# Designed miniproteins, single chains, continued (3), part 77

Each design is a single chain, and the fold is of that chain. pLDDT is the mean over its residues in the fold that is shown.

## One batch from the design tools (miniprotein)

Design m10845
Fold by ESMFold2-Fast:
Structure m10845 (fold): chain A 64 residues (1-64)
Amino acid sequence: MTEEERERALEILRRAKAEGAQLTVDSAAMIVQTVRAKLEGKPIGPVTDEHRRLAEELLAEVLA
């Protein structure tokens, strides 16, 4: 994941938290895959284990 992709995903997650959304690893992984796909110009595919691992890291930062 690039630094730009990471910052974009964190921004979306922090905004969702501020609006009272329930954030799970699954919802965070969907955000990660969508951000990565859009920034790389790729189609949105299924969530992978890499997306879930990245989502756990970002979610821990947002929820700390």
Scores: mean pLDDT 79

Design m10846
Fold by ESMFold2-Fast:
Formats: sequence, C-alpha cells, structure tokens
Structure m10846 (fold): chain A 75 residues (1-75)
Amino acid sequence: GMKDMKESIEEGLARAKTWSVEGLKQAIEGLESAIEYLEELKKKVSGEAKEKVEEAIKLLREALERLKQILKEKE
C-alpha cells in the first residue's frame, strides 16, 4: 500500500546517506526512469488505479529531490 511505499522510501533514503557519489547518481537516474514510466502508465489507467499512480509519482518525486540534496552535499 501507500504507507508501505512511504516507509520503503524513508528506509532507502536513510541508506542512501551511506552510498558513494556514483551509487547516488545511479539511484537518481533509476528513480527518474521509474517516475517517467509511472507518468506514461498514468495516461493508460483510470479511476482508483490512476489515483494510486498519481500518489506514487508524488512520493517518488519527493524522494528524488531528497536524493539530489544528499548527492549535492557529497559533491
């Protein structure tokens, strides 16, 4: 569920502080690709499924900004 996704994101962000600069760049690229995939999926779904995809995109975009901040502090 969305609560599980939010908890997984927080755990991932805590671990990301220990990652190398290269590892963080790869994680950011992967997350940007995942967000792009969900934006395309959003165009193909409707109703409750669309609402769930929109909430997932929102949570992942917030995680992406936090990963970019961690990377900036390490560069």
Scores: mean pLDDT 82

Design m10847
Fold by ESMFold2-Fast:
Structure m10847 (fold): chain A 63 residues (1-63)
Amino acid sequence: GAMEERAREELVERMKALGEQVLAQDPSAKVEVTEVSETEVELTIEVGGETKVFRATVEEYLK
């Protein structure tokens, strides 16, 4: 519904903001935000030859 769609949009915004914070500290980093499903968003950060992946769900964000 509209609430779940807004929560997903907000979650994507939060993940992008986190990625931008990483890029502000290290401009050589690679950051990607991926909508894995309607309920899950993934943030991938590659810096210094290491890859870190963070996943969050819309249901957890709505709480």
Scores: mean pLDDT 77

Design m10848
Fold by ESMFold2-Fast:
Structure m10848 (fold): chain A 82 residues (1-82)
Amino acid sequence: KKIQELVDKIKEAVLESLKKGHLSEETAKKILELLEQLKKAKSKEEKLKLIDEIGDIISKEASLEAAEKILPYLIELREEVL
């Protein structure tokens, strides 16, 4: 339940950042695809790998404004999965 709610909040933050021009459409699509995979992931290890991959994409491709919006939810999600 908490994991699903955080995934949805991250998705909303990604879409808002895209709307504001703080994320490219290409980067937003990559993150959204990984979030869908995360919803379907069965193991804790798979979930953590996907979360870390999303974090890596944000660190490499996102603006500071997008990172500041998205990363707090991603960090909270990682703590919930641990």
Scores: mean pLDDT 86

Design m10849
Fold by ESMFold2-Fast:
Structure m10849 (fold): chain A 55 residues (1-55)
Amino acid sequence: SPEEQLRADIAGMEHTLALLEEQLADPSTPEEVKELLRGIAEELRRDIERLRREL
């Protein structure tokens, strides 16, 4: 169903976000990379919230 597909998409995005948050928590990750990842993570969180409102 469209709802099942949307839930699968959200789950995939949440998994990606978790991986980004692990990289951000890693003290060995360069600050320049962290700045980029913070921007990606913020956008991904907004996309997840938007898609959740469609359920």
Scores: mean pLDDT 87

Design m10851
Fold by ESMFold2-Fast:
Structure m10851 (fold): chain A 72 residues (1-72)
Amino acid sequence: SEAERLRKEAIELAKNPSPEDVQRAKDLAIEAANLMSPEEQIELAREVLKAAPNLDGVKIAMLVLSVAVDKM
């Protein structure tokens, strides 16, 4: 499923960050906004933070949440 794909990509991105991954994180947040409900986006953000409780995980989760809030 699309939600499953986004979840796996977000977790992998947070665990193995590279300089190019900043742009991928932004693209992923936009994809989540288009393919997932606000509630699903909040769940995605929680899973990312749980899998990667570090600055990169926080950045990805914040991008996802900011887009979700704008959709509410």
Scores: mean pLDDT 72

Design m10852
Fold by ESMFold2-Fast:
Parts: structure tokens; C-alpha cells; sequence
Structure m10852 (fold): chain A 89 residues (1-89)
């Protein structure tokens, strides 16, 4: 949980390398963590300018929020990805 929150904080700050590291650490402890999978895709996509990865990350997060609308980490990560994509343009 702490590594997941640190990954989201790093992505919000535009530090994609640090975000990738924390999301990978989260997945080492919990390989089925969908938020961490989405975060890793988003951070890699933003680092490399890959819209396929950022779009895939957003779709995963939307899916999580359809099942659990109150998931604050998923909401926070989705908003961070949306804002980062808008800054790239």
C-alpha cells in the first residue's frame, strides 16, 4: 500500500522513473494489484510518449471504478494520468 501511494505521488510529480520503481515493488508483493498494473503502464507510456499504454492504463482504472466507485487510489491515479496526457499535448 505504501509503495503504491509513493508510485502515484511520483507520477503526479512527473517523476516517471520513480513511479515505475514503486509500481514494480507493489507488483512484486501483490502481482494481481490492478491499480499498480495500471500505474506501471501509465508511467511507462508517459515516459516513452506511448498513447497505447496510457489509454490501456486509463481503461483499467475506469474498470476498477465501475466496480468500486469509492476507490480513492484509482480515482487519484486516473486523474494524474489524464492531467499528464493533457500536459504532453
Amino acid sequence: MEDLEKGIEALEAGDYDTAIEYFKRTLEKDPENEIARAGLLAAEGLKNGDPVKTTAAMLILVGILEEDPDNELAKRLLEAVRKAVQREE
Scores: mean pLDDT 84

Design m10854
Fold by ESMFold2-Fast:
Structure m10854 (fold): chain A 69 residues (1-69)
Amino acid sequence: MLSEEEFEEEVTLALAQIEAAVARISGDPDLLKETAERLEQLAETYSGPVAEEIRALAEDLRKEAEKLK
């Protein structure tokens, strides 16, 4: 089925999604920005679709932080 490497990538993506969801629920612009920065760093260690999806999460969090007054 999935390789061990692909499984680890999917687990990492799932954890990133959970962390992003927590930041969104908090409504804290500082936490949103910090979480986005962590996800951007995480994405640098991966390639392909997983890295792109993690970067998309980070970009969404940055946009939400910038929209908060």
Scores: mean pLDDT 79

Design m10855
Fold by ESMFold2-Fast:
Structure m10855 (fold): chain A 57 residues (1-57)
Amino acid sequence: MGRRRGEELFRAADYNERHGLASPEQVELLREAGRAYERGDLERGRELEERAWETPQ
């Protein structure tokens, strides 16, 4: 479960960074969320993901 979600967040971070669709802070939060999901910390991953989407561009 967490591994797939982590991969999705890494892809989202890469895509948004390449196309200028997200702030550097939002991109970093998405990558941190991906790492949390990769290590199986689903609660922390969700918290960081929510914070990323609340971060202004």
Scores: mean pLDDT 78

Design m10856
Fold by ESMFold2-Fast:
Structure m10856 (fold): chain A 78 residues (1-78)
Amino acid sequence: MEEEERRKQIEEAIKAGKDTSSLVRSLEDLFYAIRLEAKRMVEQREEFEKRAAASPDPSVRAAIETALLFWEGLAEKL
């Protein structure tokens, strides 16, 4: 299997919410999958921030902000 084909399968599996464990055959594949998920979470930042602002519960807002910081850190480091 070509690297491009594996990367496409990992991307499609993440998009579909499916387990990628069978597709991850190396540390590079694992980091690629994690990086794609982190970027996807960061790209949804505006939607998460809008949801946090609309929430009447301060704990929900704090949880969303903490999660976004975590995903931003992963996207920058990977």
Scores: mean pLDDT 69

Design m10857
Fold by ESMFold2-Fast:
Structure m10857 (fold): chain A 74 residues (1-74)
Amino acid sequence: MDYLKSFGIDKIEGIGDELLKKLGEGIYTPSEAQLLYNKIMNAKNVEELKKIPGIGESTARKIFEGLPSFKEKN
């Protein structure tokens, strides 16, 4: 089971298949996926997203800008 896809993380702008796979490395339980999901969803700025392993500046900006739309739809 792809736990990150179960939370709809793949639908967030800036998170493509390659990044989703990278973010999923080390995610072995639903609880670990939930923690990552919460870090992304509750990010207050681009710098908080950049603290997540695998997320660089450009990707963090795209994710942050896409979060309001993702939250409204999900």
Scores: mean pLDDT 76

Design m10858
Fold by ESMFold2-Fast:
Structure m10858 (fold): chain A 60 residues (1-60)
Amino acid sequence: SPKNAEEGAKAAENALKAAEALKDERGVRQTREYLEKAKKAKNPEEGKKAAEEAGDAVGG
């Protein structure tokens, strides 16, 4: 759904802020890639996938 794309963007944004606070350059790079994918999601399915990838970035 459209909410999945929005949730993915929020999760990626939170992960980016956390990685930046820790000065984790690898985490920042990966999280930015997922955030860009979430922003470019053209449909709910792409948004859901981006949200799942953003979640993995937060966990790593």
Scores: mean pLDDT 66

Design m10859
Fold by ESMFold2-Fast:
Structure m10859 (fold): chain A 114 residues (1-114)
Amino acid sequence: MSREEKLKEARKLLEELKKNPSDETLERLARLLYELLSELPDDEQLRVLVEAGRRAAERLGEDKKEMEAFAEYLYIVMKEKGEDGFVSVLKVMYDKNPELALAFLEALLEELEK
């Protein structure tokens, strides 16, 4: 898929995940977000993840520093364990706090669409 096609598919999967939550939809979205992130330089990957975390925290009144730390952890896992590590961390996040996970995924996709 082209980058534009991946962004459109990721948006469709995010809207589907909001309406009909499923592990399959979350995994497909996470894998597309991993591919989109991997197309960016390393410094931009970290910046995008941290900004997404910060924006998600702002939307839900959560601790911005905790979400920035989570985003940095996700970046490290992405670099050390690749796509499967990235997917696993997002699945754990969604299981523990679906609203925060959805806010993070939305903010991440918005940063990638710029």
Scores: mean pLDDT 88

Design m10860
Fold by ESMFold2-Fast:
Structure m10860 (fold): chain A 67 residues (1-67)
Amino acid sequence: AAPLPTPLQFKVLKVIAEKGSATEEEIAKALGVSRSTVQRALDELEARGLVKRDPKTGKYSLALPPA
């Protein structure tokens, strides 16, 4: 089975889904966690192919294909 996201990674994905795209600081503020905690979760999610970063804006968006 594909590895499931951690509870923190699920919360990060939810924030991005609700906003459409979000920066690390926006996610950190929404979840009440440090930017370093969010950065690690985003790095893992990007490695899994679940999020994409826009290098121009620094915003992350969902990379999941539509069902």
Scores: mean pLDDT 76

Design m10861
Fold by ESMFold2-Fast:
Structure m10861 (fold): chain A 78 residues (1-78)
Amino acid sequence: SEAAHYAGHAAAGAAAGGGEEAIKGAQRSWDLVREAHLKGDDKAAAEAAKLAAEAARIGSPTAGQVAEIEYKKAVEAA
């Protein structure tokens, strides 16, 4: 789904921001993206994207801003 696609981008952005806690948050959000995609649950994908954006902010403000844009796209696609 489009929501899962954008949620995946948010999770990748969070991992790229660096830091152990941000990477762990990105891994968790990625697992939720995969589960949502398998179930076809666009709302769950948008929720996963939100968690990814929060994890990205822990890594860096810039990564957080990029992930927030992808989160908004996931919500629009849901």
Scores: mean pLDDT 74

Design m10862
Fold by ESMFold2-Fast:
Structure m10862 (fold): chain A 66 residues (1-66)
Amino acid sequence: SAAEEAAEKARRLAEELGRTLGLSDEDIQKAAEIAGEKARELAEQGMPADVAALQGAIAGVQEVLA
């Protein structure tokens, strides 16, 4: 489904961003989990999967950097 596609893409993007930023493995896992959940929610609300994935990834990384 589009929601599952968005969640999967968001987790990968959050993992890539987290590694690039030098985050710990724990923070990368947390960012990916938050990213996937947020992207799924946005896609279920009708947001295109790629946009939902990007917003989810940003939200996940922001949360662990707060």
Scores: mean pLDDT 87

Design m10863
Fold by ESMFold2-Fast:
Structure m10863 (fold): chain A 61 residues (1-61)
Amino acid sequence: LLEKGQELSKKATEYAKQGDLEKAKKLSEESAELYTEWARSQGLTDVRGSAEDIFEMAVKA
């Protein structure tokens, strides 16, 4: 899940660089959902952070 979230985040950045902001936003949201599910698998069932907070937790694990 973590690796998939990172991959989607990178693709979102690539689409943003191409000017496709709608696809970038969708991929960013999907990445955030995967990070949330990864956090739940680590026992963080009460995590209610922003996508940025979830990303920070995933990176520091």
Scores: mean pLDDT 66

Design m10864
Fold by ESMFold2-Fast:
Structure m10864 (fold): chain A 60 residues (1-60)
Amino acid sequence: AAAEAARTQAIGEALRRVKPLVDKAMDAWKAGKNDEAKKLLDQATEEFRRVYAEALARAA
């Protein structure tokens, strides 16, 4: 119950944090900059993992 709520909030926080990177990746895809889009998506994935872990640690 409490752990599930903490995970849901952590996912929400991580998604909000990575949204600007995902938006930039989509813009790069539309501009045909596929390599740049991939780098931005890789950065978003790493940022999501970091923020998610930090949010879970704070909720513990």
Scores: mean pLDDT 81

Design m10865
Fold by ESMFold2-Fast:
Structure m10865 (fold): chain A 74 residues (1-74)
Amino acid sequence: MDEELLEKARRTAEGALALARELAAQGHRDFAVAVLDEAIANLRKIRDSVTDEEVKEEIERLIEELRRERAAIE
């Protein structure tokens, strides 16, 4: 169960990073930031639904990566 949520979290983060980078490269920085903000909110919900502490920590690292990308774009 938690492994399925972790895979969903990884897929969400990967897709958001790819889309945000593409949008930023095209000059749509505000849309890129919005994509990352939505992904961060979704990852927080997934994190809160898992019980495995190791999986929670991995999701928190994904959230930190998205926050770092957001700061670089903004």
Scores: mean pLDDT 86

Design m10866
Fold by ESMFold2-Fast:
Structure m10866 (fold): chain A 60 residues (1-60)
Amino acid sequence: MEEKIEELAEKLIAAKSGLEQGAILDEARAAGLSPEEILEAVRRAGKVRGEPSAARGAAP
């Protein structure tokens, strides 16, 4: 099952727009991925891209 999470993360990393990322996430949900698996894939994609997670009170 970890392979699906990794594949989703790769697709999210390759996505160029928020619209494309949204479509990828919707397809993952339609394919039966759990919310936990989707969250893990998003976390991995964000870490690889080096984008900071939104944190309350964090200054850029």
Scores: mean pLDDT 70

Design m10867
Fold by ESMFold2-Fast:
Structure m10867 (fold): chain A 82 residues (1-82)
Amino acid sequence: SARTEELLARARELLEEAKRLYEEKADPEEVLRLLEEALELAREAERLAIEEGDKESAREAILLEAEATALRLLVLLEMRES
């Protein structure tokens, strides 16, 4: 649906911004906030895609969740080692 596509687009936008800030060595708390928002939107997109039977959008949402989760764990690890 258009709603699922909008949620995926917004989640991707937030993930890309988080990746940019991470590469720029920005405030890790800001990076984490963006990643948490991206994860929330991706999870909502997954839920809607499953309800709609849209397997392609569900796969895209899962991949966004995986990437955001991996980056979040890396940020948390680096904060612990600092």
Scores: mean pLDDT 88

Design m10868
Fold by ESMFold2-Fast:
Structure m10868 (fold): chain A 57 residues (1-57)
Amino acid sequence: LEEAEAAFKAGDYETAAALAREAIAREPSRRALALLASVHYKLGDHATARALLEELS
């Protein structure tokens, strides 16, 4: 998950999304879901970002 967070901070949103999905597939976590939601928001996919955050609740 740290690699996904590093990619997100670097502005590499496609890599951050791929790594976050891989982390979720292995072990679902609120941290990974929140990161994936943030990536979708930055990519302009606000609907998917909101849906992921609602899964978190």
Scores: mean pLDDT 78

Design m10869
Fold by ESMFold2-Fast:
Structure m10869 (fold): chain A 94 residues (1-94)
Amino acid sequence: LPRSILEEIVETFIRLGERGVELLSLPEPTPSQLVTAKVGAIFALGAARMAKELGDEEKAKRALEIAERAVELLEERGETEFAKELREKIEEIK
């Protein structure tokens, strides 16, 4: 893929991850919002991997911080198993 398309995908995945964190920060997220947030966290991990391959350490760090924030919020919501798997994937990318 052209670098410009990969850079746009990274930015899009970061935005999806940020939206997921916003949804998890609501007082009572719906089950649908929780699913959207989990998907956003997965996209943030994808962004971190792609940013690292592109040599964009700043974007990689930002994407990892989003994923780490999602882990914290998901654990607080009782999504312990998903949060554990997400944390393991974060450590693989670091």
Scores: mean pLDDT 85

Design m10870
Fold by ESMFold2-Fast:
Structure m10870 (fold): chain A 73 residues (1-73)
Amino acid sequence: MKTVVVHGTPEQRRAIGRAVAAELPEFRVAPDGTVIPAKPPSSEEEEKKLLQRLNDAIRRAAERLGVPYTELE
């Protein structure tokens, strides 16, 4: 499964994580700026839907802050 990782300064990464967590309370932010689900999904379909919402929120936050991101496998 692909994980979205934001590039930039630690402050920029933290700001993006905060924005995502504010929009999606189902997610938590790790200290390195990686966004993870607060609870494990019950099904693969639920996981895919959460991932789509997460990617959209990260894109919006990165766009606002002008920070690039990369998807890892």
Scores: mean pLDDT 69

Design m10871
Fold by ESMFold2-Fast:
Structure m10871 (fold): chain A 100 residues (1-100)
Amino acid sequence: MIKVTLSGGGSYKAGSDITLTQSLTGAGDKALVVRLYRRKKGTDEWEFAGSKKLAAGQNSATLTLKAPEEAGTYEYRAEASYVGEPDDVFWGEPVTVTVY
């Protein structure tokens, strides 16, 4: 089972750069796609925020994103899947991002 961990939560100014790092364990030597999703805290819908392809043997990826322009509390969550198997996803725990 793949474990996905996301780090880089905290407080960010609206429109500034957020740097998030995804780390994977248990993936072995297979290529993966890591996808990042965002929602406003207290809502149910995750919106796609970005993705990165990891080559076989890679276990981390760093993405730099723009913070939302609307101030508020947001959750960012990563998923991973094997290349060619997008419906078999492994979700990480969300990180909290506060935008001011």
Scores: mean pLDDT 80

Design m10872
Fold by ESMFold2-Fast:
Structure m10872 (fold): chain A 74 residues (1-74)
Amino acid sequence: TSAALLDAEVAVAVLQIAAAIAKLSGDLAGAIAALQAAIATLENEAAAHPNLAAELAALKAALEAALAELKAEA
């Protein structure tokens, strides 16, 4: 189970960096689409791994916060 969580944590960190760059550069559409796809992936992983649901929900909440900020700029 630790491998899936570690992969998700790394992916979330990369997406948060990409979202911050998109917010500064104004390239919002691509970053919004990437965040939406990642959120859907985390939802699927939480359903597949109910023992990790709380941890995956926290990662999803972080991406949803970044998505909300980008949508406010769009």
Scores: mean pLDDT 78

Design m10873
Fold by ESMFold2-Fast:
Structure m10873 (fold): chain A 90 residues (1-90)
Amino acid sequence: NPVEKEKEEMQKAWELVPDPDTPTYARYLALYDEEAAELFRKLSDLGSQGVQFSPEALEELSKAIEAIEEGRIELALEHLRKAMELVEQK
């Protein structure tokens, strides 16, 4: 399965690169879950537009990034959804 092989190769590359950039995170997520990839891109775009994240939203983003680096995409999706909900609360 080409997708499963790319997942393994991306995870190995991740272990060698301590601080992957946003496009690398989004590409890795898209191999597992397009919703997670879209949420990560949307959150990144909001941050680039100067939207201030609450400490709770930043904690959820931190947990999502940690889950991504560990290959726990379902957990990453959960934290990304929660971060987006917290950011959208005005």
Scores: mean pLDDT 69

Design m10874
Fold by ESMFold2-Fast:
Structure m10874 (fold): chain A 61 residues (1-61)
Amino acid sequence: SSMEERDVEEILERAREMLERGEPAGSVVDEVVRLMKERKLSRESQLRTLTEVNELILEHG
């Protein structure tokens, strides 16, 4: 749904902001997992989000 896609975009933006602030990868992953559970994302959206977050961590680490 368009709402779930927006939630994914918000979570990815939050992950980018945390990485730009120099927060450790573990803290970023913990926050992402918390937000995915809070927003009740589907398994498909969870996997997509985690894949993108992992790529962001590799780019910024």
Scores: mean pLDDT 85

Design m10875
Fold by ESMFold2-Fast:
Structure m10875 (fold): chain A 60 residues (1-60)
Amino acid sequence: GDAEEAERYAKLAEEAAKAGDVEAASRYGQLAGIYGRRGEEKGDKRAAEYARRASEAAGG
C-alpha cells in the first residue's frame, strides 16, 4: 500500500544520504512524499511519518 511504498523509499533516501548521493536521496525523498501524501489522505499517519523521514534525509 501507500505506507509500505513510502517506507521503502524513505529507507532508500536514508541509505543514499549516508552514501553521499544527494541526487538519489532527493529523488527517493520525492517518491516517499508522493506515497506518504496519498496514504495520509486515506487516514494512514504512518505514511506521513515515512515521508517526513525521507524529506529529512534529502536535506529538508
Scores: mean pLDDT 81

Design m10876
Fold by ESMFold2-Fast:
Structure m10876 (fold): chain A 68 residues (1-68)
Amino acid sequence: MLAEEMVAVAASGDEEKMRAAAEALAQLLGADPEEILRVLREVRELIDKGDVEAARRLAEEAVQRFIA
């Protein structure tokens, strides 16, 4: 699912991989790649803090807003 893919990419900590994923998701969803990249960075910060539940929730909310 898209939210799970976002969490997985963010968990990688690879900025280039996150940027590539943001561009791919933006193309699929018709959204701004910079906005998606911002969400991925926020998800990564939550994972780094050990708050995996908050990271998952943020990704789910973001996907819902992009897909509507």
Scores: mean pLDDT 79

Design m10877
Fold by ESMFold2-Fast:
Order: sequence, then structure tokens, then C-alpha cells
Structure m10877 (fold): chain A 65 residues (1-65)
Amino acid sequence: KKEVEGLKKLGERMLDLIRAASPERRAQLLARYKAYFEKMKPYATPEQQKVLDEMLAELERAAAA
């Protein structure tokens, strides 16, 4: 669906921003993205929720690296 494609592109941009940031800035960006996803979850379909969870896990791994 179009919404899932949009979420994947958003996740790719978020990953790029985290990878380009300093370690301190990565933690701040991750916290903001988590808050954003929490706000999105009540409006998300089960398919979108799965994509959000997968993207969040990837963002967490990138921030920790």
C-alpha cells in the first residue's frame, strides 16, 4: 500500500540522518523518532505497525553502532 511505501522512505531518511550524526545527536534523534512512531501507532494498520517496529529496530541498531 502507498502508506507502507511512504513509511519505508521515511525510515530510510531517518537512518541517513542518524548515521550522519554525532553519537550524542544520534541519541536525541532516536528519542524523537520513537516519540513520532508512538504517535503514529494508534492510526496504523497491522501491516504499518510491523513496518514501524522493523524501522525502529533498525534505527536503534544504527544509533548504537
Scores: mean pLDDT 77

Design m10878
Fold by ESMFold2-Fast:
Structure m10878 (fold): chain A 80 residues (1-80)
Amino acid sequence: MKVTFTLPDGTVVTVEVESVDEFIEAFKKVLREAGASELEIGINEGLLRIIAGVLKLAGYSEEEILEELAKRAQKLVESL
């Protein structure tokens, strides 16, 4: 799945991910490059993993989970 992030400085980053774990690792790199602290990265990783776990238990497909994570991750980036 192709995911696009718009950073606070206006930089657009596009990554291709095949799983939730690949999405989380790509997002952590984006946050680190945007200047987020290791604490902020850890909190955001934890939040997204909880969301992914809840959606998986609710019977959502991995593609639907990735779409929801991408939407929420963009809001988190905008808050930096």
Scores: mean pLDDT 81

Design m10879
Fold by ESMFold2-Fast:
Structure m10879 (fold): chain A 73 residues (1-73)
Amino acid sequence: DVIEVKVDASPQGVTQAMNAAVNSGKKVKVTIEATPEDRARAEGAVEAFRAVEDKLEEVTLVLEGEEPRVVIK
């Protein structure tokens, strides 16, 4: 009943996860993997996912070299 999707912070990755959340009819767990240099883009991806947070079970942000952080739950 829950779909798990692992994406990078690229526009393509965000679009893929967003389509899964909108079109599946199920709750989605998203893991965003990015480098610290992409922090601003990764935070933008988190903000985009907040627009559909009612369709999301959880969003975890993983920045390379940092501990995973649950940003939406």
Scores: mean pLDDT 79

Design m10880
Fold by ESMFold2-Fast:
Structure m10880 (fold): chain A 87 residues (1-87)
Amino acid sequence: MEEEIQAEAEKIKSLPPEEQLKAFVDLVRKYRDDPERLKALMEALGVPEEAVNDLRRVLESGIEDPEGFRRAARALGLTDEEIEKAL
């Protein structure tokens, strides 16, 4: 299980920014019912704990909060231009 989280984190880090956002959205959807795994994956990606809390709020309210989603994506090091390209 740790190997799976590490492999997913490494895969995302190796992707270009456009694909990173897509993979990030897929992970948020995949681990919607497993916040502990999502937190572990975000930590492996180097996302700060404050951004993890923002992600929890976004998951609770759904992907209806584009501002929260953009904040989380920016915490991954993505620019607004890269976010718009991946959407």
Scores: mean pLDDT 64

